# Designs tried in a protein design run: designed miniproteins, single chains. Part 56

Each design is a single chain, and the fold is of that chain. pLDDT is the mean over its residues in the fold that is shown.

## One batch from the design tools (miniprotein)

Design m1926
Fold by ESMFold2-Fast:
Structure m1926 (fold): chain A 115 residues (1-115)
Amino acid sequence: AAQHAVEALRAYREGKDYEAVAHLFRMLAETLRATPVEHAADVLEGGAEILRDFAEQIKNPEAQKLAKEGADILEEGARKVREYASVDPERAQRIVDETAERLYELAEKAEKLAK
């Protein structure tokens, strides 16, 4: 997680918006995988805020769109996790795992668009 955060900042500073977004998605996915389900909603909400703030900083419109798409995915994940975490923890964990997988898919898409 920490390594991807450093790489995201470096890529951003070098004007490599797709690489920066990809590293940020990987950082968030790894953080979710390491997070207990009872804390996952807070991590999902925080991750969505980070992606929305980052989207406002990047200049590439397609990279900005990917960052906003990731934020939407995390916000929906947070809503569902809050709904199920105390009632159906296994379903909440599945939502966390599926959300992390969707972030990895967005990271791979961003990496393929980077040239």
Scores: mean pLDDT 86

Design m1927
Fold by ESMFold2-Fast:
Formats: sequence, C-alpha cells, structure tokens
Structure m1927 (fold): chain A 66 residues (1-66)
Amino acid sequence: SLREAILRVVREVAREMAARGELDPEVIRERIVAALRAAGFPEAAIAAVEAQFDASLAGEVPAPLT
C-alpha cells in the first residue's frame, strides 16, 4: 500500500499546515517533500507525489488510470 501510505503523509502534512494557518501551496509542497524524506520514502516515490500534488492544487486528486 505504498500509494496509500504516501497519501496519508501528504494529508497529515496538509492538515498540519492548515491548522497553523499556512495555506500557501509552495510552503505546503516543501513541507510534504520534507516529511516524505523523513519517513524514508524513495526519491522516485517523492517525485511521483510532487507531480500528483501539482494536480491536487486544482482542488482534486486525480484518479488512477484504469
């Protein structure tokens, strides 16, 4: 459940930033990357999350391809 584990970290960081009054997507992105690195996720997984986060900035999480 790699994708699920990654999504949990992303959501936790986003909630933490929102709770602190930090809603800037750039700051949130940096925090997410730092959290994933600290959690020990591989660079390839972090890069994939960053790409998905860009899509999520539109307010929606993209669905998996078939």
Scores: mean pLDDT 71

Design m1928
Fold by ESMFold2-Fast:
Structure m1928 (fold): chain A 93 residues (1-93)
Amino acid sequence: MLSFEEFKELVDRIVETLVEIAPQLSEEERLYLVKKALDIIYETLKENGLTTDEAIDYLREKVDELLARLPLTPEQKAEVREYFDKKIEELKK
């Protein structure tokens, strides 16, 4: 089972990787990969029982950091935030 500290390291690595490769990708590819990364992170939270308010708050901070650093359109940034919020809402049920 992954610890919260190991989860934070994983999320940080995903954010840095996405920022590094983003200039080489199309706008559509950037959006697709961000959503796919969020799906992987969401599944990792669920499988490891890390659905705590602390872990969710950390992930929200990292999503905001990622969106600030990525060359995405305002529409794509809104779509990513909506997608994230929907996934988090599902965790609270």
Scores: mean pLDDT 82

Design m1929
Fold by ESMFold2-Fast:
Structure m1929 (fold): chain A 92 residues (1-92)
Amino acid sequence: SLEEEIARIAERLARLARELLTADEEQRRRIAEEARRLAEEAERIADRSKDPRLQTQASSLAELARRLARLAETGVDPELVRTIIENAEAIS
Protein backbone atom coordinates (compact mmCIF):
# COMPACT_ATOMS: atom_id res chain seq x y z
CA SER A 1 0.00 0.00 0.00
CA LEU A 2 1.08 3.64 -0.35
CA GLU A 3 0.93 3.94 3.45
CA GLU A 4 3.46 1.09 3.76
CA GLU A 5 5.70 2.66 1.08
CA ILE A 6 5.61 6.01 2.94
CA ALA A 7 6.42 4.24 6.23
CA ARG A 8 9.41 2.46 4.62
CA ILE A 9 10.76 5.72 3.17
CA ALA A 10 10.36 7.40 6.59
CA GLU A 11 12.19 4.54 8.35
CA ARG A 12 15.02 4.60 5.76
CA LEU A 13 15.33 8.39 6.08
CA ALA A 14 15.56 8.21 9.90
CA ARG A 15 18.21 5.48 9.57
CA LEU A 16 20.28 7.55 7.10
CA ALA A 17 20.04 10.58 9.40
CA ARG A 18 21.36 8.54 12.35
CA GLU A 19 24.22 7.26 10.17
CA LEU A 20 25.10 10.83 9.16
CA LEU A 21 25.91 11.72 12.81
CA THR A 22 28.98 9.39 12.75
CA ALA A 23 29.74 9.34 9.01
CA ASP A 24 33.13 10.01 7.43
CA GLU A 25 33.51 12.00 4.18
CA GLU A 26 33.02 8.96 1.89
CA GLN A 27 29.93 7.83 3.84
CA ARG A 28 28.50 11.39 3.72
CA ARG A 29 28.67 11.33 -0.10
CA ARG A 30 26.74 8.03 -0.17
CA ILE A 31 24.19 9.30 2.36
CA ALA A 32 23.58 12.43 0.24
CA GLU A 33 22.99 10.26 -2.85
CA GLU A 34 20.63 7.90 -1.00
CA ALA A 35 18.73 10.83 0.55
CA ARG A 36 18.22 12.34 -2.91
CA ARG A 37 16.87 9.01 -4.18
CA LEU A 38 14.46 8.85 -1.22
CA ALA A 39 13.30 12.39 -2.04
CA GLU A 40 12.57 11.31 -5.64
CA GLU A 41 10.67 8.21 -4.43
CA ALA A 42 8.62 10.32 -2.01
CA GLU A 43 7.81 12.91 -4.72
CA ARG A 44 6.58 10.10 -7.02
CA ILE A 45 4.26 8.85 -4.27
CA ALA A 46 2.96 12.40 -3.69
CA ASP A 47 2.31 12.83 -7.43
CA ARG A 48 0.47 9.48 -7.74
CA SER A 49 -1.59 9.66 -4.54
CA LYS A 50 -5.27 10.67 -4.64
CA ASP A 51 -5.37 10.94 -0.83
CA PRO A 52 -4.48 14.49 0.36
CA ARG A 53 -3.11 13.13 3.66
CA LEU A 54 -0.74 10.73 1.89
CA GLN A 55 0.28 13.50 -0.56
CA THR A 56 1.16 15.75 2.40
CA GLN A 57 3.12 13.00 4.22
CA ALA A 58 5.05 12.06 1.05
CA SER A 59 5.81 15.72 0.22
CA SER A 60 7.06 16.27 3.79
CA LEU A 61 9.35 13.23 3.51
CA ALA A 62 10.73 14.52 0.20
CA GLU A 63 11.54 17.88 1.84
CA LEU A 64 13.18 16.18 4.86
CA ALA A 65 15.24 13.95 2.53
CA ARG A 66 16.42 17.00 0.54
CA ARG A 67 17.44 18.69 3.81
CA LEU A 68 19.39 15.61 4.89
CA ALA A 69 21.21 15.53 1.52
CA ARG A 70 22.20 19.20 1.93
CA LEU A 71 23.49 18.60 5.50
CA ALA A 72 25.53 15.61 4.28
CA GLU A 73 27.15 17.83 1.60
CA THR A 74 27.58 21.17 3.45
CA GLY A 75 28.13 20.26 7.10
CA VAL A 76 26.57 18.12 9.81
CA ASP A 77 24.54 20.01 12.42
CA PRO A 78 23.52 17.38 15.01
CA GLU A 79 20.45 19.38 16.15
CA LEU A 80 19.12 19.71 12.58
CA VAL A 81 19.79 16.00 11.95
CA ARG A 82 17.89 15.14 15.16
CA THR A 83 14.94 17.24 13.94
CA ILE A 84 14.90 15.27 10.66
CA ILE A 85 14.91 11.97 12.64
CA GLU A 86 12.01 13.14 14.85
CA ASN A 87 9.92 14.38 11.89
CA ALA A 88 10.55 11.20 9.84
CA GLU A 89 9.65 8.96 12.82
CA ALA A 90 6.43 10.96 13.35
CA ILE A 91 5.38 10.03 9.78
CA SER A 92 6.33 6.34 10.08
Scores: mean pLDDT 87

Design m1930
Fold by ESMFold2-Fast:
Structure m1930 (fold): chain A 100 residues (1-100)
Amino acid sequence: APLTTRLSIRHVALGLHLPQARVRERALERVPEHVARDANGETVLSLEGAIALAREVARERAAAAGAGERVDAKGRHIKDVSMEERKEEVERINEEVANA
């Protein structure tokens, strides 16, 4: 794929292990100049904006770990794991099992 400076909110959310809504909220609040819409009207974020958000999330995770808060096996704080993400994971596993 050609080098692009635009990432979908979904891809950023997967990379940061956060719900899409939380990534969108933080992007609009912290790096609004890096937020755009693609040809399909989907919210996208520049690579610079994604890096800036990743740094903020890393600081928040370090602070939470220092406070003794627990995270899941993927390093996600349990309150940040969405029910939608869990449903998508279950559906993907069910498809893999059905095709095995």
Scores: mean pLDDT 66

Design m1931
Fold by ESMFold2-Fast:
Structure m1931 (fold): chain A 81 residues (1-81)
Amino acid sequence: SDTLIGRVENEFTLLDDDGNPVTVKVTVETWRSDDGVTTTRVRVEVKTKNGESSYAEEVAPSSPEDVGLAAVRALNEALKK
């Protein structure tokens, strides 16, 4: 079974094309497998002005660059209709 090493949540606001606020919540979890391999999961939840929400999740190696790219991919997927 995998062991949770750490979890971080961050929230920020974007503006859509009409200038309306879009709230973005990013959850980053780093997990260690029984064989010592670390994997990071990035979940992005987007909430619009009308209360609609969507989410996307990406899994990456735990290096900062890979996690950063995974966060961008998850954000782009969550922003799709």
Scores: mean pLDDT 83

Design m1932
Fold by ESMFold2-Fast:
Structure m1932 (fold): chain A 88 residues (1-88)
Amino acid sequence: SEESQRMRELVEKARKEMREKLEKLPKEYRELLFKSMEYGVLAIGYASSSVASKNLGDEKSAEEFREKMREYNELANEYDKKAQEILK
């Protein structure tokens, strides 16, 4: 019980220190990085769909998914670049 309470206090202190460090990161940086990550995940999804469609002989869908993959990769790279400029 006492050992468990001591461990909880140490964890809470570590969480507080982490929160203080995160609060020092610019909000704009976090928003741009999050947007970059969202677009990156979408690009991966479309890349997978393009490969699957091509393997099934659906060349039209494969091409459309490949175009979407390129679009979202470009957006992900753009937002990542904008985020990195905030830290300079």
Scores: mean pLDDT 83

Design m1933
Fold by ESMFold2-Fast:
Structure m1933 (fold): chain A 96 residues (1-96)
Amino acid sequence: MTKEEILEALREELENEPNPDTRELIELAIELLENHEEEEAERLLKVELLKRIVEKAEKEGSLKDSPVGQKVKELLEKYEKTKKEEYAEEAIKTAE
């Protein structure tokens, strides 16, 4: 698929999505793809998805029962403070 084909599909999906949380995620994916190369956009999207998963687990009280989730949270916090891509890549690898 070309980047333009992916963007068109995401815009169509956004128009038909009733769930506000899913709409925000689609809007983020569109913004990242429009402003970054595909590989960089994919990495940034994965980081945001992991951040949302960790935040939801923390809010629901399940994060304390996930050593992997706790490590991902720590790596994402280090990435936010340092802006070093190495922490983002390690967070993605840890989650996979």
Scores: mean pLDDT 77

Design m1934
Fold by ESMFold2-Fast:
Structure m1934 (fold): chain A 74 residues (1-74)
Amino acid sequence: TDDLVSQSKKLTQQLQQYGDQAAQALSDGDVDSFRSYLDQAQSTQSQLNSVISQLSTIDSDKASTITSDYRSAS
């Protein structure tokens, strides 16, 4: 489960980063960069959901913690 936990943390950090960059691009009026970061965030979110699903079958407590972290990032 350490690999899944590590992946979830990395994906959560990437999601936060893309979200921040998308917000900055939107503030700057850079629609192309905004869409690019939004697409990357959506892809990262899908990967994170997959990891959470896998963790739920092994350790529901760890899955709940990661889901909480993701919601805090959003």
Scores: mean pLDDT 75

Design m1935
Fold by ESMFold2-Fast:
Structure m1935 (fold): chain A 87 residues (1-87)
Amino acid sequence: SALDEVLARLDELFARLEAAIRARDLEGAVRTEREIKALLVEAFESLDPESRARLLAHVNRLGRRVRALFDELPEEDRAAYDALLRA
């Protein structure tokens, strides 16, 4: 299904994001987050309400893991990541 393809792609992208954060590859992390946002925008517009609810639950689960890793970064790295993400 379209949802299953989106969920599989999200798993891949969040794994890349997690790896980039662990490696302190801030530019790679920002690029991956932009890809995640683009995928979510397109998926949200194309999916039915039930699939959207499942997508949001999945994103929230993956996002909690990434947020925990991000919170373990030094403040300077977090600030640099936020600055790159805003550019």
Scores: mean pLDDT 86

Design m1936
Fold by ESMFold2-Fast:
Structure m1936 (fold): chain A 86 residues (1-86)
Amino acid sequence: AKVLVEAVFETREKAEKAAELAKEMAKSGGLEVKVELEEGEDGNYVVRIELEGEGTPEELLRIGEAMAAKIEAEVGAVETKVEEVE
């Protein structure tokens, strides 16, 4: 199963911190992770986190939701979203 977490930040430093946090959380959970950081329009930064692992899509979605919540709490994202890929 695969899940996408997207988070938007006002600064590059916050986006980088979120990317590192996501990698740490995925590694601790034994998940494959791909993280991309892009400069969005209007000077915002977007972090896209793809999580892939064994288990049900529902289980991965919950992990993605927990990751988004932690990023929002620790870093202060402008917005976050979590969805199943395909």
Scores: mean pLDDT 81

Design m1937
Fold by ESMFold2-Fast:
Structure m1937 (fold): chain A 90 residues (1-90)
Amino acid sequence: MTAVVTLKVTTKPGGVQKGIEALREGAEKASKVAEKVEVELTPFGDDTVLGIVTVTAKDEKQLQEAIKLIVDTVRSNPDVVDVQESVSGV
């Protein structure tokens, strides 16, 4: 099964690269538990990153585990101040 996770990540001023690194780290962790993880990252200014992460998993449990790893990894970064998430399942 597949879900698209849209993450709007706001960092401290000048922290956009830290937001990108956090999203990449989360996606890498998720790729170890999911069948496939695809990431598209769009930076806005110096403090905002829009991440579109497509996760493919064998079942809902694996899908939710992968999504949780992405979100928890991003939220755990000390330079990340806000994360807005939206999940669309297909």
Scores: mean pLDDT 85

Design m1938
Fold by ESMFold2-Fast:
Structure m1938 (fold): chain A 110 residues (1-110)
Amino acid sequence: SLVQQAQELAKRIREAALAGDPLGAARASLQMMQLVLSSTDTQQALQAVEIGIRAIREALRETTDPAARRVLRESLDSFELVREGIESGDVSKVIGGVLRTIGLVLDLEL
């Protein structure tokens, strides 16, 4: 299910961040955003983004690596923007959050 995939990606975000792998955390966050966008069910999309937000907030409490913390903070902002967009029906906010996450991965890979 979408929720089960979101939970697995949330685990990957936390594990990558704790390992000091900012690229891994960014990639897992992008995959979570792709799941949110693929959902035709607003409640499932909200559940997925909330799972991501909780995982990122938990990882931020435990992560000391500056690069991983920066990726987590930028991912949190993007996920909160997507959540706000879904809750308000503002597609521009959803797209904005996804594009920010894509940019984060590209910045780390390039």
Scores: mean pLDDT 85

Design m1939
Fold by ESMFold2-Fast:
Structure m1939 (fold): chain A 66 residues (1-66)
Amino acid sequence: SVEEATAAILEHADEVDAAGVRYALDKGSGSQEAFAEGVAEALTALGVPVTPEEAREAAARARALG
């Protein structure tokens, strides 16, 4: 869920951000879409499966809370 993803981003902020950047670089794209895909993949690896759209919403909520 977006709520679970938000909590995971807050607990693992540096790791999730680094994973998003790495995914975007690997895809040869600096787009927000590529970054969101990387964040979603990192969250799924942490046991919180989300879509890239849910990852973007969770990241926005985490930013507002942190």
Scores: mean pLDDT 74

Design m1940
Fold by ESMFold2-Fast:
Structure m1940 (fold): chain A 73 residues (1-73)
Amino acid sequence: SLLDFQDAAIEALKKKGITDPEKIDRFLLTWIMIVGERLSKGEKLTTDVLIDAMIEAGKMNGIDLTRDDFSSL
């Protein structure tokens, strides 16, 4: 479910030392915006698309995330 991806994102952020609720919320909002843009372009919301969007949201917020941070998905 989408909630499983949100939980994995929060865990990845915590492992990177991001525990501030406001920073987590900003990341999640950025992620959902990227997901929405990709969906509007006709992309299917696959695991790869959702993880790529989390990595992109990380880059926009100065957080170095990789596919390995989401190995549980």
Scores: mean pLDDT 84

Design m1941
Fold by ESMFold2-Fast:
Structure m1941 (fold): chain A 88 residues (1-88)
Amino acid sequence: DEVLKKAAEKTTELEKRLEKAVEEGDLEETKKEAEKALELSEEIKRLAEELKDKMSSSSFSALALLGVAAYASAYLYLKKTEALQKKK
């Protein structure tokens, strides 16, 4: 539960940074924050694998879903920024 709470907090903070960068029109900052979200998704996946034997099935599933959500967000933003950079 504590690990899940920390993962959720980090995901929320990254989402706020991504939204701010997008709102300010900072394409490079958006890309950097999206890359950090990708790294977070990998960290969450590793934590889930390491702690699966010590976590309840519910907590493990929730942590895995958070990792997938972070990955999906990172992928979408990276794809969007790449498309926009090609139109410079």
Scores: mean pLDDT 72

Design m1942
Fold by ESMFold2-Fast:
Structure m1942 (fold): chain A 100 residues (1-100)
Amino acid sequence: DFYKLFLAHIYDVEGKKAEQEGNYKEAAENYLLAGKFYDSVGQYEKAADAYTKAALMYEKIGDLEKASEAFRNAAIAYRKAGKTEQAEKYDKLAEELESK
């Protein structure tokens, strides 16, 4: 779906802009939406990257539950992309946040 890919690009750009302005909550929400739309159209590496950025933004604002969830979504996307080492890395990061 071309429209979903277009939305993914828009949310990724808006996330980057919000991050640059220090609006980390808005950045996290936009990156999360970008990841979901990239994932839905099979662009798994871009989805994983967007989910990773969302997780890092959630960490910056202390939302460890959402950060953990976003890292798990990144790990799933990396596995779909065939990047198992990256997937294992982000699963471990999610586990670390869940144990705190």
Scores: mean pLDDT 89

Design m1943
Fold by ESMFold2-Fast:
Structure m1943 (fold): chain A 70 residues (1-70)
Amino acid sequence: SEALKVVEELKKELDKMIEENAPAEEVERLFLDGASRVGEVIKRTKASPEERKEVLKGLGEMADKVEDYK
């Protein structure tokens, strides 16, 4: 799934930025921009309900990490 691939790439980038102690504002911006891209992919590909659930789970996990990092 293209959407799931984008989610995994975002997780890796966010984890790396957090490990490098990047500013919280930059981490949040990366997440918001990435989440927007995932939403566009879901709309274009007409992702199945199962794929949407997996994507939302991944985005939720990232949102929690970003909120904890602030």
Scores: mean pLDDT 82

Design m1944
Fold by ESMFold2-Fast:
Structure m1944 (fold): chain A 67 residues (1-67)
Amino acid sequence: EEEYEKLFKKYDKDGDGVLSKEEFEEFLTSIGLGREAVSLFEEADKDRDGVIDYEEFLELMKKLEEE
């Protein structure tokens, strides 16, 4: 989805293809989920490496859309 790619790139400030915890929390705050940012980050960060790649981001976004 083009919208997800644009959101991901907007918050991927260093352009490394992953979102840091801070970048991801800023994104979630922008869509009104700031209070759940930490728990949503932990759910999306399946590798528990402290970053969110694009596939993890897409899986979370699709889950949130279908709620």
Scores: mean pLDDT 73

Design m1945
Fold by ESMFold2-Fast:
Structure m1945 (fold): chain A 98 residues (1-98)
Amino acid sequence: MKLTKEEVEEIERIMEEEVKKLLALLQKNNDAAGAAIVQAAAERARELLRKARETGDPFYVRRATAVLVRAVAEALGETLSPGLQASIAALEAEAAAE
């Protein structure tokens, strides 16, 4: 099912707000490495959400979410469950096949 541009723009707004809050927290804690990881993931997620807006394909939203979830766990020093890691890897393989 196709997403509208307005739906993708709402997702982008929510993502940017959450990323901004997390970056503010990491910067307050003087975590430059964590902030760099989150910023790089946010840039990649923005490119994917731009593609979602152009195509209406929810696959790009799922991929953007996976990129951010992985980066947040890495920045916070947490290990993702094997199942979640496998799901993210499957999304990355699907993206690489395009």
Scores: mean pLDDT 77

Design m1946
Fold by ESMFold2-Fast:
Structure m1946 (fold): chain A 64 residues (1-64)
Amino acid sequence: MSASEAGRLGAEAAARGDAERAAELAKHIYQKSSGGAKIGFGRAAEAAARGDAERAFELLTQSG
């Protein structure tokens, strides 16, 4: 799966409140990323784990 596709699916999951799916996809991108993008996707996964779907969506769309 491409990083772009994973970012889109993660953002959609976060928008639905599916925090576990959003976190899984954010971790997948995180492992494929470096620098600032890696930090952004890590923060998106943390936001999704807290149930903050809007913040996770924002971070996934800005980082991906």
Scores: mean pLDDT 66

Design m1947
Fold by ESMFold2-Fast:
Structure m1947 (fold): chain A 97 residues (1-97)
Amino acid sequence: SELKQELTPEIEEILRKYEEALRNRDEEKALEYREKLVELVPELKELEEEIRELQERLKEAVERKDLEEEIKVGVEIVKLAVERTVLIREYIKALKE
C-alpha cells in the first residue's frame, strides 16, 4: 500500500491516539490529534488549506448576500471535509494491515 510508505512512527502514534479518542467520544482530543495529523501529512494539509480558502469565500458570499455562491461553496466545504475523514480512515487501515 502506498499509504504504508508515508507512515512514520510519529504519524502511527497520532493515528492510534486519534482512533482511541473517537472510540471514547472525546471530541476535544480527536480534534487535537486531527490537527497534528494535518501538520505531518502533506495530503491532509492540502485539504485543510483548500477548506480554509473556501471558508473565506463563504464569509464573502454571506456578506454579499450571494445565496447561490453560499450554497455552492458550502457544499464543496462538506465534500472536502468528507474526503479528509476518508483519507484519515485509509491511513488507519494501512496501519492495521
Scores: mean pLDDT 84

Design m1948
Fold by ESMFold2-Fast:
Structure m1948 (fold): chain A 62 residues (1-62)
Amino acid sequence: SDRELSLQAVSYSFRGIAYAVEGDYEAAAADFRRAADLASQSPLTSQETVDKLRELADRYAA
């Protein structure tokens, strides 16, 4: 459901933050990418939030 997609996106984003804090940038980038993909599929998530998650994924993948 749309709510479940949004909640999964939030969960992946928090795990991505945890990986980034630990210095696991590859895992952080993957989680932010997954969060962005899930968030983009949910009408409950703003485009601004999706864009921020994509920016974080790109930042940590570099």
Scores: mean pLDDT 83

Design m1949
Fold by ESMFold2-Fast:
Structure m1949 (fold): chain A 90 residues (1-90)
Amino acid sequence: SEKEKFEKELKLFLSTAPFLIDEIIEALKEGKDELAEKLRNSLIKEAEDLGEQAKKLGYYELAEKFFEIAKLIREGKLEEAKKLVEELSK
């Protein structure tokens, strides 16, 4: 079902996104700007896709959190984005 697909994708995102955010931070520290941009754009897209899925399922507050995660990543507020992802895992 759509709900089961969302739950699996949600669990995967919450377990992998903190690691990917750390990779973006390290890439930026090393001046690997093209790698950082590629990873950032991928993570933004996945967060926005999960937000849209949550909205379709009626999980409006969860959808708002995913759109906020995408916004924080886009704005370069990577530590804040990581904290929000970790809070959703609890």
Scores: mean pLDDT 89

Design m1950
Fold by ESMFold2-Fast:
Parts: C-alpha cells; structure tokens; sequence
Structure m1950 (fold): chain A 89 residues (1-89)
C-alpha cells in the first residue's frame, strides 16, 4: 500500500516536471519542434494516466472490470488521437 502510493506520487511529480520543462523551452522552440514536443508530452500523459489507473486499482481505491479497463484504454487512445490530429492540423 505505502509503496503503491509512492509510485503514484513519483508518477505525478515526473509528469509535472516534464510539463514544466516543456513550458520553459516553449518560447525557444520553433513551430515544428513545439508540435513534436507537444505530441511526445501527450503520449507520456496518456501512458501516465493508464499507469495511475492500474496503481489505483492495485490499492483497492478503484475496482475495474475487464470491460471497464478496455473502455478506459479506448477513451485514452481516442483522446490521444484527437490531440495528435489537432497538433498536425
């Protein structure tokens, strides 16, 4: 339980640092580099959300059925695809 909470906090801190690093470098990046970095960040956020959901389930905070897990994965993938489309346009 305590170890899972530490993993969840570490994941949140890692994502926060990546977002802050992106914002710090945003002004110095050209338009193509900004799009590339934004897509990388979006993929990392999607991965982090899936890992967070899995950790919360292991902690017993959330109990997901196999069907609910597949639906969550599908929704995260759909949101990631939407972000990719908006960035590429």
Amino acid sequence: MEKLKEELEKLKEEMKKKAEEFEKNRESLDEEKQKEKLLELAEEVAKALLEEAELLEKMGVVKLSEEEREELKKKIKEELEKVKKEVEE
Scores: mean pLDDT 70

Design m1951
Fold by ESMFold2-Fast:
Order: sequence, then C-alpha cells, then structure tokens
Structure m1951 (fold): chain A 77 residues (1-77)
Amino acid sequence: MEEILRQAAEEVVNVALTLNDEDAKKLVEAAARALERRLGKEAAIRFLGLVSKLAEEKGLDSVKEQADELKERLLKE
C-alpha cells in the first residue's frame, strides 16, 4: 500500500509541475478525495503527507500548502 501511495504522490506532483497553481491545487484535492472515498481517511492522510514532502523538494509551495491544509482537516475529523 505505502509504495502505491508514494507512486501516486510522485505522479500527482509531476503533473502539478506542468499546471498553474490553481489547477495544481484542484488536482491534489481531487486525488485526495478519490483516495478517501475508495481507501479511507488514513490512506488519504498518508498520500497528502507524501505530496507535501515531494512538493517541498520540488519548490511547489502552493501544492505543499494545499496538501498540508487538507491533511489537517482530515486529522481533525
């Protein structure tokens, strides 16, 4: 499971590099929602943590902020 979530996070971040900030944020939100519906909240939280770390390494500040915000919301619910 963790390896699949890492690969998904890497692909999402790679696509986000080709998008503007607004579309990149929407992509991250859509991916996280899809993972939450199909695999549950904990899988979505793990995915968002991986996206945040990879986005930081790539200098995608807006994507990192979106991933961190979505993760915090899930952790409080």
Scores: mean pLDDT 85

Design m1952
Fold by ESMFold2-Fast:
Structure m1952 (fold): chain A 88 residues (1-88)
Amino acid sequence: MEEAVEKIKELLLEGIDNNRVEEGVEKAAEIAKKHGIPPEKLGEVLYEASKYLIEKLYEEGKLKPEEYEKLLKELEETYEKGLKKLKE
């Protein structure tokens, strides 16, 4: 399972780095489905990949400071809410 989680993270980050986010997500989803990765672990990896994407877009000047702050806040709120529900 650990190797599958690492592969999912790699595919998401590679998709971001190569501007193939949709393809990376599709490939990651197939691996997650094949290996029965728990929603908790998927949420963690998606959070990390989404944060990386937002940070990269901001550093490349594709996001204004207001958009960057808003997206990070929304991402954190979504992740925390999901994680809380999974642990209840």
Scores: mean pLDDT 74

Design m1953
Fold by ESMFold2-Fast:
Structure m1953 (fold): chain A 72 residues (1-72)
Amino acid sequence: SLAERYQAAVALADETLALAIETEDWELALRAAQLNYEAERAVAAGDEARFDAVYAELERLLAEARRRRAAA
């Protein structure tokens, strides 16, 4: 369900935020928060296509956060 997928999106955002805090990357932290908010808005609107786009961006952002953590 979209609700189950939303929980996965929250987990991606939370992991990205934790990594951003550890690396003191406030830009990355703000981007994670923004995408989490956009995911919530998509769920509230029942917009699965928008949710899918935001989810893909969250996956890319998490990958970037992990790369930055490895470089720190």
Scores: mean pLDDT 85

Design m1954
Fold by ESMFold2-Fast:
Structure m1954 (fold): chain A 89 residues (1-89)
Amino acid sequence: MEPSVEELLERSPEAAQRFSEAVNGVLRALEDDAPEEEIRRLGEEAQKAADELNKSGVGSASFRSAGRVTVDGREYVSLDVTYSSSSVG
């Protein structure tokens, strides 16, 4: 009666997979020092995937921002992403 992560993915595998792939695409682009336009485009895909996941009713996701932050002369990847799965039967 408590759904596993695998069971939750089974209910909406395409939406969850698409969201994961989109977020990973943004992260990879940031690590590869991709142009801001490319990061923005990938961020739009991540937001679209989050919206589809939200519409599925299986989970809640948001993609708000992605970028680089410089602290003490070192670059870090900054992502504002949330994901939670719902267990309503």
Scores: mean pLDDT 67

Design m1955
Fold by ESMFold2-Fast:
Structure m1955 (fold): chain A 80 residues (1-80)
Amino acid sequence: MKEKIEELKKRVEEAIERSKTATPDQALELGREVDKAVAEAIRLYKEGSKELQPEYKEVIKLGAKALNEVKKRRDELLAA
């Protein structure tokens, strides 16, 4: 369970970093990756142990931040 949380957190953090230099196609792919990671974190939050819920909430919040960064990058690329 903890390994899965760390995996999801790492995936979302990497998406934020990759979004900074992403091409339009890469930004679209990163958005999809983050959506999948957040969906899994929400599922685990609902079905998982109460002890790990704060960690899943953190991943969900980080995912929202990542989606905003991906959107910002896409908007930047469309404006160029």
Scores: mean pLDDT 79

Design m1956
Fold by ESMFold2-Fast:
Structure m1956 (fold): chain A 65 residues (1-65)
Amino acid sequence: MATPAERQEAMRRAAEAARRLGVPVSKGLLLGDRLANGEILSPAEIARTFGISRRQAAALRRAIL
């Protein structure tokens, strides 16, 4: 269980990573929400869903986790 400050920091990191990777912040936050709910998404599924590269998907996933 994360503190509110830890969750806020994780969301900011996800948003920054999304911007740097050329992914819309809204998509990064949506992925963050799904992962926070315990959903297991492969980089391939993330890439297909958001229309980004598999490498970008893996990097976003790592930034959130």
Scores: mean pLDDT 76

Design m1957
Fold by ESMFold2-Fast:
Structure m1957 (fold): chain A 121 residues (1-121)
Amino acid sequence: DPFKELVEALANFDWETVYRLQVKALKEKDEVLLNIIKAMVAAVLGDRETARKYLEKALSLNPPEEYYGPIAGAAALVGDEEIFEKVLPKIKDEKTVQKYREALKAAKAGNRLEAIKILLE
């Protein structure tokens, strides 16, 4: 699961694994995952504007349903409530929705590492 591996790498500041996942997404032509990776990296670096740009790009690609969970998780980590609420109706699992709302709350409070930990549960 590339998204889980990405979140674990970000939790451990494992930039080598983040880079490897980005290269893999490029080779597999997975533009949705590539934009999610770029958004989460920008978010961790404190660049919310760039993070939002990449999340909007991921959404513009009309991703399959399986990507809405990862996009919501990335939006939660960024603290972007607008994108988060926009993608939420596509996620049918209420437990996942509640978990991501908790991650969003932590990120908005400035507790980004805690938000990452919540996404790994």
Scores: mean pLDDT 83

Design m1958
Fold by ESMFold2-Fast:
Structure m1958 (fold): chain A 98 residues (1-98)
Amino acid sequence: SSDKIDLAAIQLLYSASKVSEIASKYGVKPGDISAKALDLGSEEGLIYIKHALGMPIQPEAQTLLEKYKSLLETAQKLGDSTAVENLEKAIKSIESLL
C-alpha cells in the first residue's frame, strides 16, 4: 500500500537500515522506497536550506509537518514502533525551525 511505502521511506531517511531490509519488512519494492525517500528528503532538505538562508519556509514546513503527523497516526495504528520513533524525530526536527 502507499502507506507502507511512505513508512518505509521514513525508515530509509532516519535509520541506518539497508533499503533491501526495509523492502522486506514492509513488503514493498526497493525502487518505490528510494523514489519516495528522495521526494520526502528533498522537500525536507529544501526547508532546511531555506531556513539557513533566512528565507520563508511556510507554508511548505506546515504542509510537510501535516504529512508526517498523518504518517505518525498510520504508524501508531499499525503498531510500527520503529516508524513512530523515526517520525517523532522528523517532526521535532522540522518544528525546531518554526
Scores: mean pLDDT 87

Design m1959
Fold by ESMFold2-Fast:
Structure m1959 (fold): chain A 87 residues (1-87)
Amino acid sequence: SVLDELEALVDELLADLPEEVKAAVKEIARRGYRLVVEEGAPIHEVMQEMARELAALIERHKLSPEQRARVGEAAERVVRLLARHVA
């Protein structure tokens, strides 16, 4: 499923990050999927909200520049995947 693919992307790209960080990123991705694909919310607004949640997560957990880059890459790939499956 698309959700399984989103979770696999996060697990792959954030493999060595703390489990709490991975779980939080997966939750943001799952929420984005629900809003865009299942509820038909405006994709731009949902992506902006996901970006804000990820920025808050980065600050909350004081991620290193390398960890921030990996979270950013995961977010970008999640957005691309959601765009392919938008109804």
Scores: mean pLDDT 81

